# Designed miniproteins, single chains, continued (5): the designs that were tried, part 30

Each design is a single chain, and the fold is of that chain. pLDDT is the mean over its residues in the fold that is shown.

## One batch from the design tools (miniprotein)

Design m17018
Fold by ESMFold2-Fast:
Structure m17018 (fold): chain A 82 residues (1-82)
Amino acid sequence: SGMLQQLEQQQQKDLERKGKIVLSVQNKVQDQLQKNPNPTPKQMEQLRKEAQELIEKALSSDDLAKQMIEDYDRWMQEFRER
């Protein structure tokens, strides 16, 4: 019933997918930081690269992946400032 409603449902599903990816990445980073609270710069770069690969595979859109990576960088900064 309506193209607009279909687009809204698709947008909602995309947001839910992004949320699940964020939680997956957050859990991996938290696990890594719990095991090693003082990661080296190389380890931090590796974690970011792994997050980027997961995001790119899941979203399959360069624009969406780029936005999600920016969200990841912001989130990582927030967690480190806690």
Scores: mean pLDDT 70

Design m17019
Fold by ESMFold2-Fast:
Structure m17019 (fold): chain A 61 residues (1-61)
Amino acid sequence: MINGKTLDEILEDYKQAVKDYEQGKISQEELDKVKKEAIHKISTNPEVSGSELSRYLREVN
C-alpha cells in the first residue's frame, strides 16, 4: 500500500502544478486533476495520522 512517493513529494508536485497554472502552462482542469490526485494519495495513505492528514490537506487547499 506504499507506492514510492512521499507526502512531501506529492506536495512538491502540487506546488509545481500551481506555479505552472499561474504561468499559463497548464489549464485549470489539469490543476484540479493534480489537486484531486494529491488529496486522494494523502487521505488514503495508511501512515498518515488524522492530525497530519489535516495539515497536508491544508497545504493542498
Scores: mean pLDDT 74

Design m17020
Fold by ESMFold2-Fast:
Structure m17020 (fold): chain A 84 residues (1-84)
Amino acid sequence: SVLEELERIREEVLRAIEEGLSGESKELKETFEKAGRLLAALAKAAGVTDVSPAMAELAATVSEEEVEAARELLARLLEEEARL
């Protein structure tokens, strides 16, 4: 489910932060990059215009395919919310 995917991403980000507390890693950088792109794609798919400058830059670089995937993710999220 979408909630499970978001929870996994959250856990991955938290793990990367915990690992980063002792030093820099390429895995931390890759995790933040993926999370940032996903959030930018989600914001773009949701039509959110009031975003940080960093998010606006990322949103300008995300592909239409990434936005389409985020749109499908949002549609499933709304469907799962209706079940809760």
Scores: mean pLDDT 67

Design m17021
Fold by ESMFold2-Fast:
Structure m17021 (fold): chain A 74 residues (1-74)
Amino acid sequence: APPLTAQQVLDRARREIAELRRRYEAGEISEDEFAERVGALIQEVIDRATAENDEATLAEAGRLAGEVADFLAA
């Protein structure tokens, strides 16, 4: 099977982050584990979008990172 596109990697990351957020809010994972896993998912999106010169997906990855930072600051 071909590798996922940058947009597909982003869509997968959004789903996985939503699940990680739910687990964090339930007390099932630590803030450090949440931050590490989310950071890795966002970095995968950035790497793929950069390789594909997908400026729109790169901008979306930046927004997603900001949303996570705002969530943790609340």
Scores: mean pLDDT 84

Design m17022
Fold by ESMFold2-Fast:
Structure m17022 (fold): chain A 100 residues (1-100)
Amino acid sequence: APPSADELRKEIGELMEKRAVALRQGDVETARELAERIFELLEELRKVESKENVIKLLQSMITYEQVLAEEARARGNEEGAALAEEVAKRLSEMLQEVQA
């Protein structure tokens, strides 16, 4: 059975937490893999969730990635900061598509 919007949002949240832990540990490879899985789930969420709820989630995720980038840079993890900035940019591009 296809997952519900609530099930997708829960899995996205769990993957976001795992990704934040990976970035804090300097495991940029795992953080990148988790980001790709999050984007796959966001595309599925866009098919079953309201536009308004997707916009709110993307805005929250962009803010979160910006905080993660600042934290990574403060810790000397420039590669992790660059990845978080890349993910924030991809989320912003998806937000623009959803708002169109």
Scores: mean pLDDT 90

Design m17023
Fold by ESMFold2-Fast:
Structure m17023 (fold): chain A 97 residues (1-97)
Amino acid sequence: MSREELEAEVDLALATMALSIAYNILKKKGENLSEEDRQELATLLRKAAELFRRVAERTGNERYREASDLFEQASKALEAGDVETALKLVGSAIDKM
């Protein structure tokens, strides 16, 4: 395994962990999320998007780029207070992986 391959695997693991945390909180709390909670989750989703984009660039796997785009959209929806749209976008991203 090259260093670049190892870095891609680490980024994928971190992105997947961030995704799992964000998705579980969105499903459990939904509309009961405070503005501060939504902003923190939006930041987490944006970080996951950045990690998935790096994995896509290093591996050439288009599915991770598509997932990254969906997480960026979910982050923006969550910042706007649209929790339902954010949850649907995160679910769609998971299905593409």
Scores: mean pLDDT 81

Design m17024
Fold by ESMFold2-Fast:
Structure m17024 (fold): chain A 82 residues (1-82)
Amino acid sequence: SWAEELERKLARIAVEAKMLYDAGEPWDVIKERVIEEVRKMAREMNIPESDIEELVKEIREAKSIQELLDILTDWLKRVLKG
């Protein structure tokens, strides 16, 4: 289903972000990589850019890896519930 594919894609992005963090990559590099992957996911899933603009802003403002992972999880819950 579309929902299962979205969940799988976002889970992969979250895992990759955590792996980059654990590898000691610079925080700004991790955030920009996540933004790039989120934009790619949106294009593949036919999600309008306007619907991810707030998510991208929240990612840019994130101060920790845990906050970033929570942002991604909370966004997914909102999209799948609405």
Scores: mean pLDDT 87

Design m17025
Fold by ESMFold2-Fast:
Structure m17025 (fold): chain A 74 residues (1-74)
Amino acid sequence: ETLTATATITKAGEIVTAVVRGPKDYKLEKVEGKALSGTVTITKPIVVELNGEVYVGAGATASDVGELTVTMKK
């Protein structure tokens, strides 16, 4: 019932937008971000679109290289 997807961000200082496709009727539960390297981390809103719905993630991480974990549930 709960699914997780990982997306990589590659640019710091910009709003991060990830588009995720899940099964029908799945909705975003949470978004978590982290830096993958020792690069300076800038806190920014993370915007995620899941199945045409737009969400703004609480807590944000931006560096030159980063990772987003998107959790979704039915």
Scores: mean pLDDT 56

Design m17026
Fold by ESMFold2-Fast:
Structure m17026 (fold): chain A 100 residues (1-100)
Amino acid sequence: MVLSEEEIEELEKELKKILPEEAELIDRWTKLVKEALRKLKAGEVLSEEEKEELIKVSRQFGKVYRENKEKLSEETDEKIDKADDVVLEALVRSEDARAR
């Protein structure tokens, strides 16, 4: 099943409950994941600024995820994997459009 905006919002709530000190990063990351999902659904590509921010924030979140993996449930982990797939697909499609 493709990750929905509602699943991203639920993931945001779950992560903020587990990692309240990272609430700002979680908010920013989930906002960018939702935007990437909307762009994919619309057949649109990320701008250079959107792509750069998505890469930067995804790297920051990936570090927090690795440092706190033991605090995450299997269900939360699966939702993060699906969100990472959305990010990767949006970045790949934006690179393909640039290469043309």
Scores: mean pLDDT 81

Design m17027
Fold by ESMFold2-Fast:
Structure m17027 (fold): chain A 75 residues (1-75)
Amino acid sequence: SMEELEKEILEKAEELADKADEEIKEKMKKFIEEGLKIYGEEKKEEIEKKAKLLAGIAVLAREHREELEKLAEKL
């Protein structure tokens, strides 16, 4: 189900977000600040949840940077 998939993605994103360096954490903070300005404090939990997901994706992309760079060299 969508709910089970969302839960799995969030759990993995939280694990990956824990590996985030200061640069990714700063981007998360800015995302939350801008989200709060646009959507208000009532959406804080949703914004923070999305920020963690994006941070996890950023960590994953960084960990696979070397493989992605090698792949790009073949283009």
Scores: mean pLDDT 73

Design m17028
Fold by ESMFold2-Fast:
Structure m17028 (fold): chain A 81 residues (1-81)
Amino acid sequence: AKAGEEAVAKGKEYAKQGKYEEALKYLQKAFETGDPRVKARAYNELGKIFESLGEEDSARALYEKALELDPDNEEAKANLA
């Protein structure tokens, strides 16, 4: 089942709409998966939300968590640069 990947995609879509409450609910579902790459993508998307809100230190910590779970997450690497 790709439920975790779908949860990340929906979280990202709601975040694009500025619907951060709904985005967070879907990203929380992604964190419930056992797949570290899905969790890494969820942390990266959460970091992007915090960055959009001006919470840059929190965003950095979330991007670092994404890389701890998936060192090959190129978007999280770019977001820390």
Scores: mean pLDDT 84

Design m17029
Fold by ESMFold2-Fast:
Parts: structure tokens; C-alpha cells; sequence
Structure m17029 (fold): chain A 80 residues (1-80)
């Protein structure tokens, strides 16, 4: 993912959804390790997830966090 797209995604989460990127990262993505509340670390893990499993995995995390389908689609479109 281009850095501009990751930045747009993070800004959308924080400004439109009032959601920090670290809130999307479940313990399973860190092999059970507790993540610090650090957006930069979270974005690196989300980029890795996108490279391994694609946009659908990011969309699923947004839906699990309680984001609406419409807002989840808008957010993941920024990563395309």
C-alpha cells in the first residue's frame, strides 16, 4: 500500500469514525501479545494483513469493530 493511502485510511478512521487504528488490531494478529495503543504500530500490522489477505480482511475488522457496511466500504476504498 502507498503511504498516502495508509495515511488517508488512518485519517478517515480518526476523523469520520472516531476510531484509532490500534482499536482494529485483535490479539490474534499479534500472536496473543498485547499491543501498545500506538497508531503507527497498528498501521504496520494492518498493511501486513492487507498484503497477506487483501482488502476483505481489513473490511472484516472494521465490521467487527462496529463500523457500518457503508462506512467500512468508504474506508477500504481509500486503500485501493
Amino acid sequence: IAEEKLKAFADYLKTKLHLHPYMLVPAELTNGKILPQDDDVALELLEKLYKEKGLQAIRDLLLQAGVSEEDAEAAVSLLE
Scores: mean pLDDT 73

Design m17030
Fold by ESMFold2-Fast:
Structure m17030 (fold): chain A 88 residues (1-88)
Amino acid sequence: SELSEKADELAFEAIEALKAGDKEKAAALADQAEELLQQAPKNAVGWARVGYVYYQLGKKEEAIELFKKAIEVQPNLTQAQELLEELE
């Protein structure tokens, strides 16, 4: 799906913004990716990546919800499971 691919692109850019120390840009890109993922909800990796960005930004509750969505779609996402366990 074009929307799913765009969500992956935005989530990847959000992670790159985190690496660059640009937390405001990371948050904005993650929020945009999350909006697109609402229309492509079976993109488990996309949900996990946005959850990771929220986790790194200290948005614990948002990260938990997105990791749960990722695992519901794809239960074998080990990193999302490990981060969810750490957050709970």
Scores: mean pLDDT 87

Design m17031
Fold by ESMFold2-Fast:
Order: structure tokens, then C-alpha cells, then sequence
Structure m17031 (fold): chain A 94 residues (1-94)
């Protein structure tokens, strides 16, 4: 199972951290990670895999309070299976 979490962000700290974890099997690792910002439709890029977890940081421009949604894709090294997860970050203008 792939899970992803986004850190809440404010206009005073406009950098979102998204963390991914592969949890389906204790010996399953992330081989390749990509991310897409579904709120803007832009590709975020390739995250660096680190065993069963990977993270990336993205500076966002906030014009209003909103929920940012990221689609993250990982490939299991054990099975070659492609998995996707969705992460959300609550963005607040302060």
C-alpha cells in the first residue's frame, strides 16, 4: 500500500513537504517516484526514493485559502507494480 501526506502551509511559510511511504510488505521499496500537483495541473517532478519512503518540497504561491492536492506515483521494486496515492495540504493566507 502506498500512502502520502502533505504538510499544512501558510502564506508566511509557503513550502509544502509531501512524504510518501510504501507499507504493503516489510521488504517492499520505492524504486521510482513522480508527483503531480492536481490543483494547478503541473508536474512537480521526480522525488528521491529512500527505501520505503520518499519526500519532496514545493514552494507554492498562495492567493487564497485552499486545499492543495498532489498525486504521487511509485513503483514497487519487489513487484514492479505501479501505485498511486493522493496527498492534501491545507493552505491558509495569514
Amino acid sequence: MLTATGEDVTSSSPTVTVTMTMTADSDETIKLVTAKDLTTGQNVGLATPAGQSASFRLEVKLEKDQILTFEVTAVSEKTGEVRTATAQSKATIV
Scores: mean pLDDT 69

Design m17032
Fold by ESMFold2-Fast:
Structure m17032 (fold): chain A 91 residues (1-91)
Amino acid sequence: MEKLKKELEEAKKRFEEVKKKVEEVKDKLSPELQKFVEAELEAGEETLERAEELLEKAEETGDPELELKARLFILALSATVVVLEELLKRE
């Protein structure tokens, strides 16, 4: 469980950093890339909230299925961060 908490904290930190960078360059992106970025940021926020909820419930219940779901959502958030970081490199 402690490893998942650390992984969630790291993913959250990276997501907040990439959000800040996107805000700085968003107006310079094509309309299609702007729309894509907005969708990815929205999906990332929802994934983060769900990961936090699942991890909290997994800690309270000890349910291995909730722990697995929390891990999967943390991985999904990390994937969203990687996609956004890659997009920003092509500036």
Scores: mean pLDDT 83

Design m17033
Fold by ESMFold2-Fast:
Structure m17033 (fold): chain A 75 residues (1-75)
Amino acid sequence: SMAKEKLKELEERYKKLIEEYQDLEAEDIEKEVLKEVLELLKEKIEIEIETKSIDKEVAEKALKEIEEKLKELEK
């Protein structure tokens, strides 16, 4: 179904977005700006989990990666 294909596309989009952001070097971007963007992305994913608009496993992995990056930026 078209709906199932669209959901898969959204899941892949979120995964790729997280992966692309995690590949950015902290030194190349102002630390505070990067933290703020990661926090906003985290909030968006949390809302998507609550509304069941994204696969929970995919979203939880993305959240873990964001949290790891946030911790890395504090060092």
Scores: mean pLDDT 69

Design m17034
Fold by ESMFold2-Fast:
Structure m17034 (fold): chain A 70 residues (1-70)
Amino acid sequence: KEKEELEKEKAKLEAEIAKLRDEATQLGLEYSAETDPARKQALIDRILEISRRIKELEAKKKELEEKIKA
């Protein structure tokens, strides 16, 4: 039961990471097309926030993978 719960949690993390990666990709394309420095800064700030969130979720996913393998 616990292993199945960990696998479900991992699947949720994978889905959230994928969504955030897609969002970061779109923001990166918007950044490349943007000419206004203030808007570019806002896009960079959002990309950095998403990158930090992805790192947190990737770390949590790795912890869950270790628990599943144990």
Scores: mean pLDDT 83

Design m17035
Fold by ESMFold2-Fast:
Structure m17035 (fold): chain A 62 residues (1-62)
Amino acid sequence: SVALAAQALVRFAHLPEAEARRAAETGEISEAAARRVAKLMGTSPEQARAGIRAMVEAVNAL
């Protein structure tokens, strides 16, 4: 499921593969990644972190 979560993060959160893999393993992203995702989505870094965590949780339920 980690590989599936990482692929989902690359597709939907536009994270680089290395950061997506780390996020898939931990449910966490770096502050730099959070700001980058927030900018792409038009949201706050805090909301970007929450969205990433929710996506990882959803994929791990599969």
Scores: mean pLDDT 77

Design m17036
Fold by ESMFold2-Fast:
Structure m17036 (fold): chain A 61 residues (1-61)
Amino acid sequence: SSSIQNDIQRFNALLDATVARTRAEAAAISDPNRRDLLLGITDGISRIADSVIAHVKKVAS
């Protein structure tokens, strides 16, 4: 439904903002090995979130 699609759009924007903030925090870590590891984890979380949102949008369509 259109209502669910609007909710998905708003939630996706919130997730994108949260991921961007988390990535910035990880990028500020002084230890390059720890920084790169946490950036990788953040990227993985972002991909999982995007996949879930895409699945919900498809089911709601």
Scores: mean pLDDT 79

Design m17037
Fold by ESMFold2-Fast:
Structure m17037 (fold): chain A 75 residues (1-75)
Amino acid sequence: MLRGDPELTKEALLEALEELKKENPELAEKIDQVKEVNERDPSKAIDEAERLLGKEVAEKLEQLALRHYIERAEA
């Protein structure tokens, strides 16, 4: 689970969303909506992703964001 620094969580989610958008260009518009939610409130981004993109894509986003979060926390 992504917990801790809200700014670090926001940055990790933004990187994960950009990566997801490159892999799924057909979902770019919906991903951009999730990016907007992340910019305002990162704690709502995964819920919005599940609503707009579906559970499987939202779960992949959470895993990508966790990877980016760990990499940033180690830097």
Scores: mean pLDDT 79

Design m17038
Fold by ESMFold2-Fast:
Structure m17038 (fold): chain A 113 residues (1-113)
Amino acid sequence: KPVTLEELEAIFDELLSKVKDPKLQDFLRRVRLYLIQIREAPEEEWEKILEQFEKSLKDYLINEYKVDEKTANEIIDLVKRMAEKIRNGELTLEEAREEFQRLVDLLKKAFEK
């Protein structure tokens, strides 16, 4: 039972409503756009979009938020894994809730550095 687009959007809306840090909100909005774009993309563009957003999000974490490369890689690996599972219809609603909470926890820890 793969998570639907509507369920993913609902999870992001809930997370954004609970997060007060504007930097964390901005990064979550970027992740939301990325996951929607990878889901809606034609198959021949999926690999290119995945690579482009992986690089973009990592660069944003390191250069804008000053997150260390190791922590940035952990965050990007999590987002990439979620994107791949969404594309393949493998991400359940329960897994989505758990993985998004893990993402928020990692981001909070990263921004405290």
Scores: mean pLDDT 79

Design m17039
Fold by ESMFold2-Fast:
Structure m17039 (fold): chain A 92 residues (1-92)
Amino acid sequence: LPELSEEEKKKLEERLKKHEKQLEEMRKLLEEYEYVVESAREKKLTGFKSREEARAFVAELLAAGDTVVLYDKEKVEEDEKQLEEKKKELEE
């Protein structure tokens, strides 16, 4: 496990809380759209109701040299589990 100073632990805990809120917002978008594409270049979330349309958009962004993440409900739940594990690593 990484050795962190008290200040670094506080900053990491704040980042984890911020990430948790971001995942909460992502879940709300997924209730409406079922799929969300995140563009790192544009820092934008785009919702799709169709997996095929979401994948086509991902392919276009990747062809343009963007870094893209496709989120569905399962991926958000997995990211939430990883976040929970990181919180436990910071606890004594």
Scores: mean pLDDT 75

Design m17040
Fold by ESMFold2-Fast:
Structure m17040 (fold): chain A 63 residues (1-63)
Amino acid sequence: SMKDEAEKLLAGAVATGSEELARQAAEAITRAGGDEEKARKAAEYAVQGNSKEAGRYAREALK
């Protein structure tokens, strides 16, 4: 599903600190119907290696 793709990209961004993967994760969350502002915050936390906050904002975006 699109949500599974977004989760995979977000996990990759957290693991690598890649801004490119974080941007792709935010785009995937938004395409899955998520809130754009919260998707961007999830990406910011992912780049910082903050998996807890990245996951929380991604979940809030997809509510």
Scores: mean pLDDT 85

Design m17041
Fold by ESMFold2-Fast:
Structure m17041 (fold): chain A 68 residues (1-68)
Amino acid sequence: SKEAKESLDQAIDTLKQEYEKAEKENKSKELLEIAKLTLETTLDYPKLDENTTFEEILERWEEIRKKT
């Protein structure tokens, strides 16, 4: 639905902004773990590998957005 896509767009934008802030504060690893858990729990996504990068997480979110 349109509402679901708009919600996902907002979530992706928020995640990008939070990651940029976390990088400046040297907390990017903590945010990466939170982002993985959010994708796994909120969107029932398969468990992510420990080597999963932030870029890959964004790609997964964008993929879900396109399918919504």
Scores: mean pLDDT 73

Design m17042
Fold by ESMFold2-Fast:
Structure m17042 (fold): chain A 85 residues (1-85)
Amino acid sequence: PSAEELRELRRRILLNQMMILANKKNDMKTAKAINEAGTKIRNGADPAQVMDELEERIKKLGEEEGKDVSEILALVRELRAAERA
């Protein structure tokens, strides 16, 4: 596999892990935000920029609904760091 294919695979794995965590917590609003972020990336948006937007959105949703989003935010930050490397 090419370096590009490995970056794409890592991206899919991390987004899938975020979705699994959101669904496990029954956090449908966060799940929707993650799905929309994945769609933006597939449509050619910069993944690091999308992760910055997703982090802010998830923080706000967690505060509004009193839900612990720390584990999902760690994955968002991991994906952002990988894309900026």
Scores: mean pLDDT 84

Design m17043
Fold by ESMFold2-Fast:
Structure m17043 (fold): chain A 110 residues (1-110)
Amino acid sequence: GAKEELEKIKKEIEKAAKEAKKAIEKGDWDKAKEAIDKIVELAKKAYFLALKNKEYDSGLEVLETALKGLEEILKIAKEKGAPKDLILEIEIAIGIIRLMIGMLKLLKKK
């Protein structure tokens, strides 16, 4: 069901966040970008799955996991002197996820 798929997506996001952090520590900006892009695509999938099935609490848990992961990634990327374009991409990703979280919170109150 949708709830089980959302839990699976959450675990994939956690794995991608670990991969992004390892890539950043090694200065592998291309691999870091791939992992960050994967987090965003998984977060979008979770968002639309939560909307379709009205699984707002499970969807929020997945999106909050993605947000926390990206905020940790942003901190490490800045500490390691990542390229300005990668920093901007992470900040945009955080903005998109915050918007999706806001939308699910609004819909949950209806």
Scores: mean pLDDT 91

Design m17044
Fold by ESMFold2-Fast:
Structure m17044 (fold): chain A 98 residues (1-98)
Amino acid sequence: DVFDLDGDGYIDKEEFDIILEILSKESGVKLSEEEKEKLFKKLDKDGDGKIKVSDFLSFIASDEGVEELTKLLKISPEELLPLLEKVIEELKKIKEKL
């Protein structure tokens, strides 16, 4: 599974935008393109225009990541958890399409 913490998978800008659209739709909050780009750049540790799946999973599992996402989406941590599960399933579908 490419979504294991030691997986070699990557999320590109287009795939990440799809993830944020899902979170935006489920939370009822519209994210600006600037907010999406800011979050992408924060997670793109190597500056190569893609996010390591392991870095993304570490972020969403961290206290900082949960706080940042709950603040951005204006939802509770309890509401965020099922959305993160949905995001992981959509990432699997995107990777299967490749």
Scores: mean pLDDT 72

Design m17045
Fold by ESMFold2-Fast:
Structure m17045 (fold): chain A 80 residues (1-80)
Amino acid sequence: AEAEQERRVEELLALLREAGASDEKLALFRELLDYAREQGFVPDLDALSDEQKKQLAKKLAGIPVSVLRQALAEARALAA
């Protein structure tokens, strides 16, 4: 369901914010996750423990802005 995909987007963004992701990184992640939501493949984190979620969020928050910008450009090219 679309509502489930939207819930997953907001959950992941909240975890990224708690992990210390900058506003710029959060904006780029939101764009990427909105694309993933439209395609129906936003990851389900409910099977992960709270510690696993925090570790995943820290790893994602550590991705350079340049890598996120490249991923967004590739996602947009695929959608076109």
Scores: mean pLDDT 78

Design m17046
Fold by ESMFold2-Fast:
Structure m17046 (fold): chain A 76 residues (1-76)
Amino acid sequence: SMEEIKEKGKEYAQRLYDGFKNAGFDDKLALKMALMIAETDLEVAKRNKTLPAEEKEEQIAIYEEAIRYLKEQLAK
């Protein structure tokens, strides 16, 4: 569902952010690094030709939501 995709996207974004924060990065840099990884993962997912179409669409939607969330946090 859309709610599950939004939740998964936020969880993915939060895990990336927490990882960079734990590595000693400040808030803004941790968000930028998390965004860079999420954008890379989205590009890889879009180019994947071996995943079933439904699974690929779900994975893309999760990464797009994560990117949206991280950009929203970075704009604050």
Scores: mean pLDDT 89

Design m17047
Fold by ESMFold2-Fast:
Structure m17047 (fold): chain A 73 residues (1-73)
Amino acid sequence: MLVRVRARFPSREQAEAAKEALSKLPGVIEVRLVGDTEVEVLFDPEKVTLAQVRAVIRAYGGEVLEEREVPAP
C-alpha cells in the first residue's frame, strides 16, 4: 500500500521548497508540483510515516488537502 498526499502552500516558493524537502525523505517515491501552490507526494508508509510527511508540509507553511491510500501494483 502507498499513500498519496496533496498539500497547498502559501506561495510557489514554499511549494517548491517543500517538494525538494519531501523528495529527500526515504520512502518518498514521487513528488509533483501541481499548479503554482500545490504539491502531491506519493510515499511508502513502511519507510516513512504519514506524521513525518505532514511535519515537513507544515514546516513549509502548507496545509494538507487530501490523504489517500493507493493500491500497490
Scores: mean pLDDT 83

Design m17048
Fold by ESMFold2-Fast:
Structure m17048 (fold): chain A 79 residues (1-79)
Amino acid sequence: MEEEKKKLKEEMENYAIDFEIEFWQKTSDIDVEKAKELLKKNFSDKNLEAMYKIAETWLKEVPNPPESAKKIVELYKKL
């Protein structure tokens, strides 16, 4: 069970990074490689509940959000 939670968190982190990169690319010229490094560091300190809350916020506040945000919520519900 603990190993499964770690795997879920890694998948959530990957989807969260993808969401942020897609969002920023629409509005700004961003160095994708540097952004991914910063996002990995920022999300590594978050627990599963924190990742879920971030994804819920994106789904509520971002119009027509990328599929990656929905994937994070779906992964959390499988716990």
Scores: mean pLDDT 75

Design m17049
Fold by ESMFold2-Fast:
Structure m17049 (fold): chain A 68 residues (1-68)
Amino acid sequence: SMEELQQQAIERMLATVEATRGKSQWEKDVAIGRTVQDIIAEGRAAGLSDEQVSDIVVRALEEASRYE
């Protein structure tokens, strides 16, 4: 479901933030960018619209920003 994809996206983004803790801003940005690309690819493979995929990515980034 879309809700399951949203939760998985949040979990992936939080894992990326934790894995890059203490690294340079450039390294964090690269890792976050890769995670965003993975979320987009999975959402598209699941048949989500570009708008739905965008909403999932934005929410995952918003949740992760609380832990940076």
Scores: mean pLDDT 87

Design m17050
Fold by ESMFold2-Fast:
Structure m17050 (fold): chain A 100 residues (1-100)
Amino acid sequence: SELFEKAVAEFKGISVESMRLLLERERERIKEDPSIKPEKALVGLLLGLPEVSDEEVERLSRLSGISRSTLAKIFLGEIDPSEEQIEALLAAVEELLKEL
């Protein structure tokens, strides 16, 4: 999703090209280790953390109102998040970063 990639890149202060490289790297990690959950990879990418706990994923899910299964599908490119979902997700990331 071009809208999602652009919004996250702007939020992180990086280029869209850099954002795509980060997404590709995280997707390759899952291919090498299928035990890595897609929703954890997405949350780790958004928070800038190499590994995230189930508690961190649950916290972000609750703050954003986006289910863990939907977060996984967004990461895998199976769904395009709406503008409202992107806004809610990034607001939740900002709040969680203040608590870390």
Scores: mean pLDDT 83

Design m17051
Fold by ESMFold2-Fast:
Structure m17051 (fold): chain A 86 residues (1-86)
Amino acid sequence: MTKEDIEKKLLEEAKENNIEILKFYVNEENGEIEVEVRTPDGTVLKFKANFKTKEVSFEFEHPDEEVKQEIQKAFAEYKAKIEEKK
């Protein structure tokens, strides 16, 4: 998948979900992808992946600590679901 393909897909999903794209960065030589988005509820999500090393990290910010905790719980549930597939 090219940088252009990823960007197009991200833009389409963002428009459909009223998500604002704050940053999109791809370094094909190092395999690095960075995406930063703002959701309608004010959550800022920062996604970093390296498709060469298979490393993935997530960072997020929200002005409400309760919402931040709910997002952390959702991530834990997704992680458990992926591990169950093994």
Scores: mean pLDDT 69

Design m17052
Fold by ESMFold2-Fast:
Structure m17052 (fold): chain A 61 residues (1-61)
Amino acid sequence: SEQEAARLITAAYIASVGLELEGHKDAAAEVRKLVDEGMAETDPEKQIELARKALDLAAAA
């Protein structure tokens, strides 16, 4: 759903800010790249896939 896509993209963005504050700058940049791709995507299903990938990268940092 569009609501789920927006929620996950927002969560991924917040995670990228947290990573940057902790000094994980490379991981934060990769998460932000996926967030930017998700923001440009028009298909909510693809937005969700990109956001989940971003959150997985954030969790691995």
Scores: mean pLDDT 83

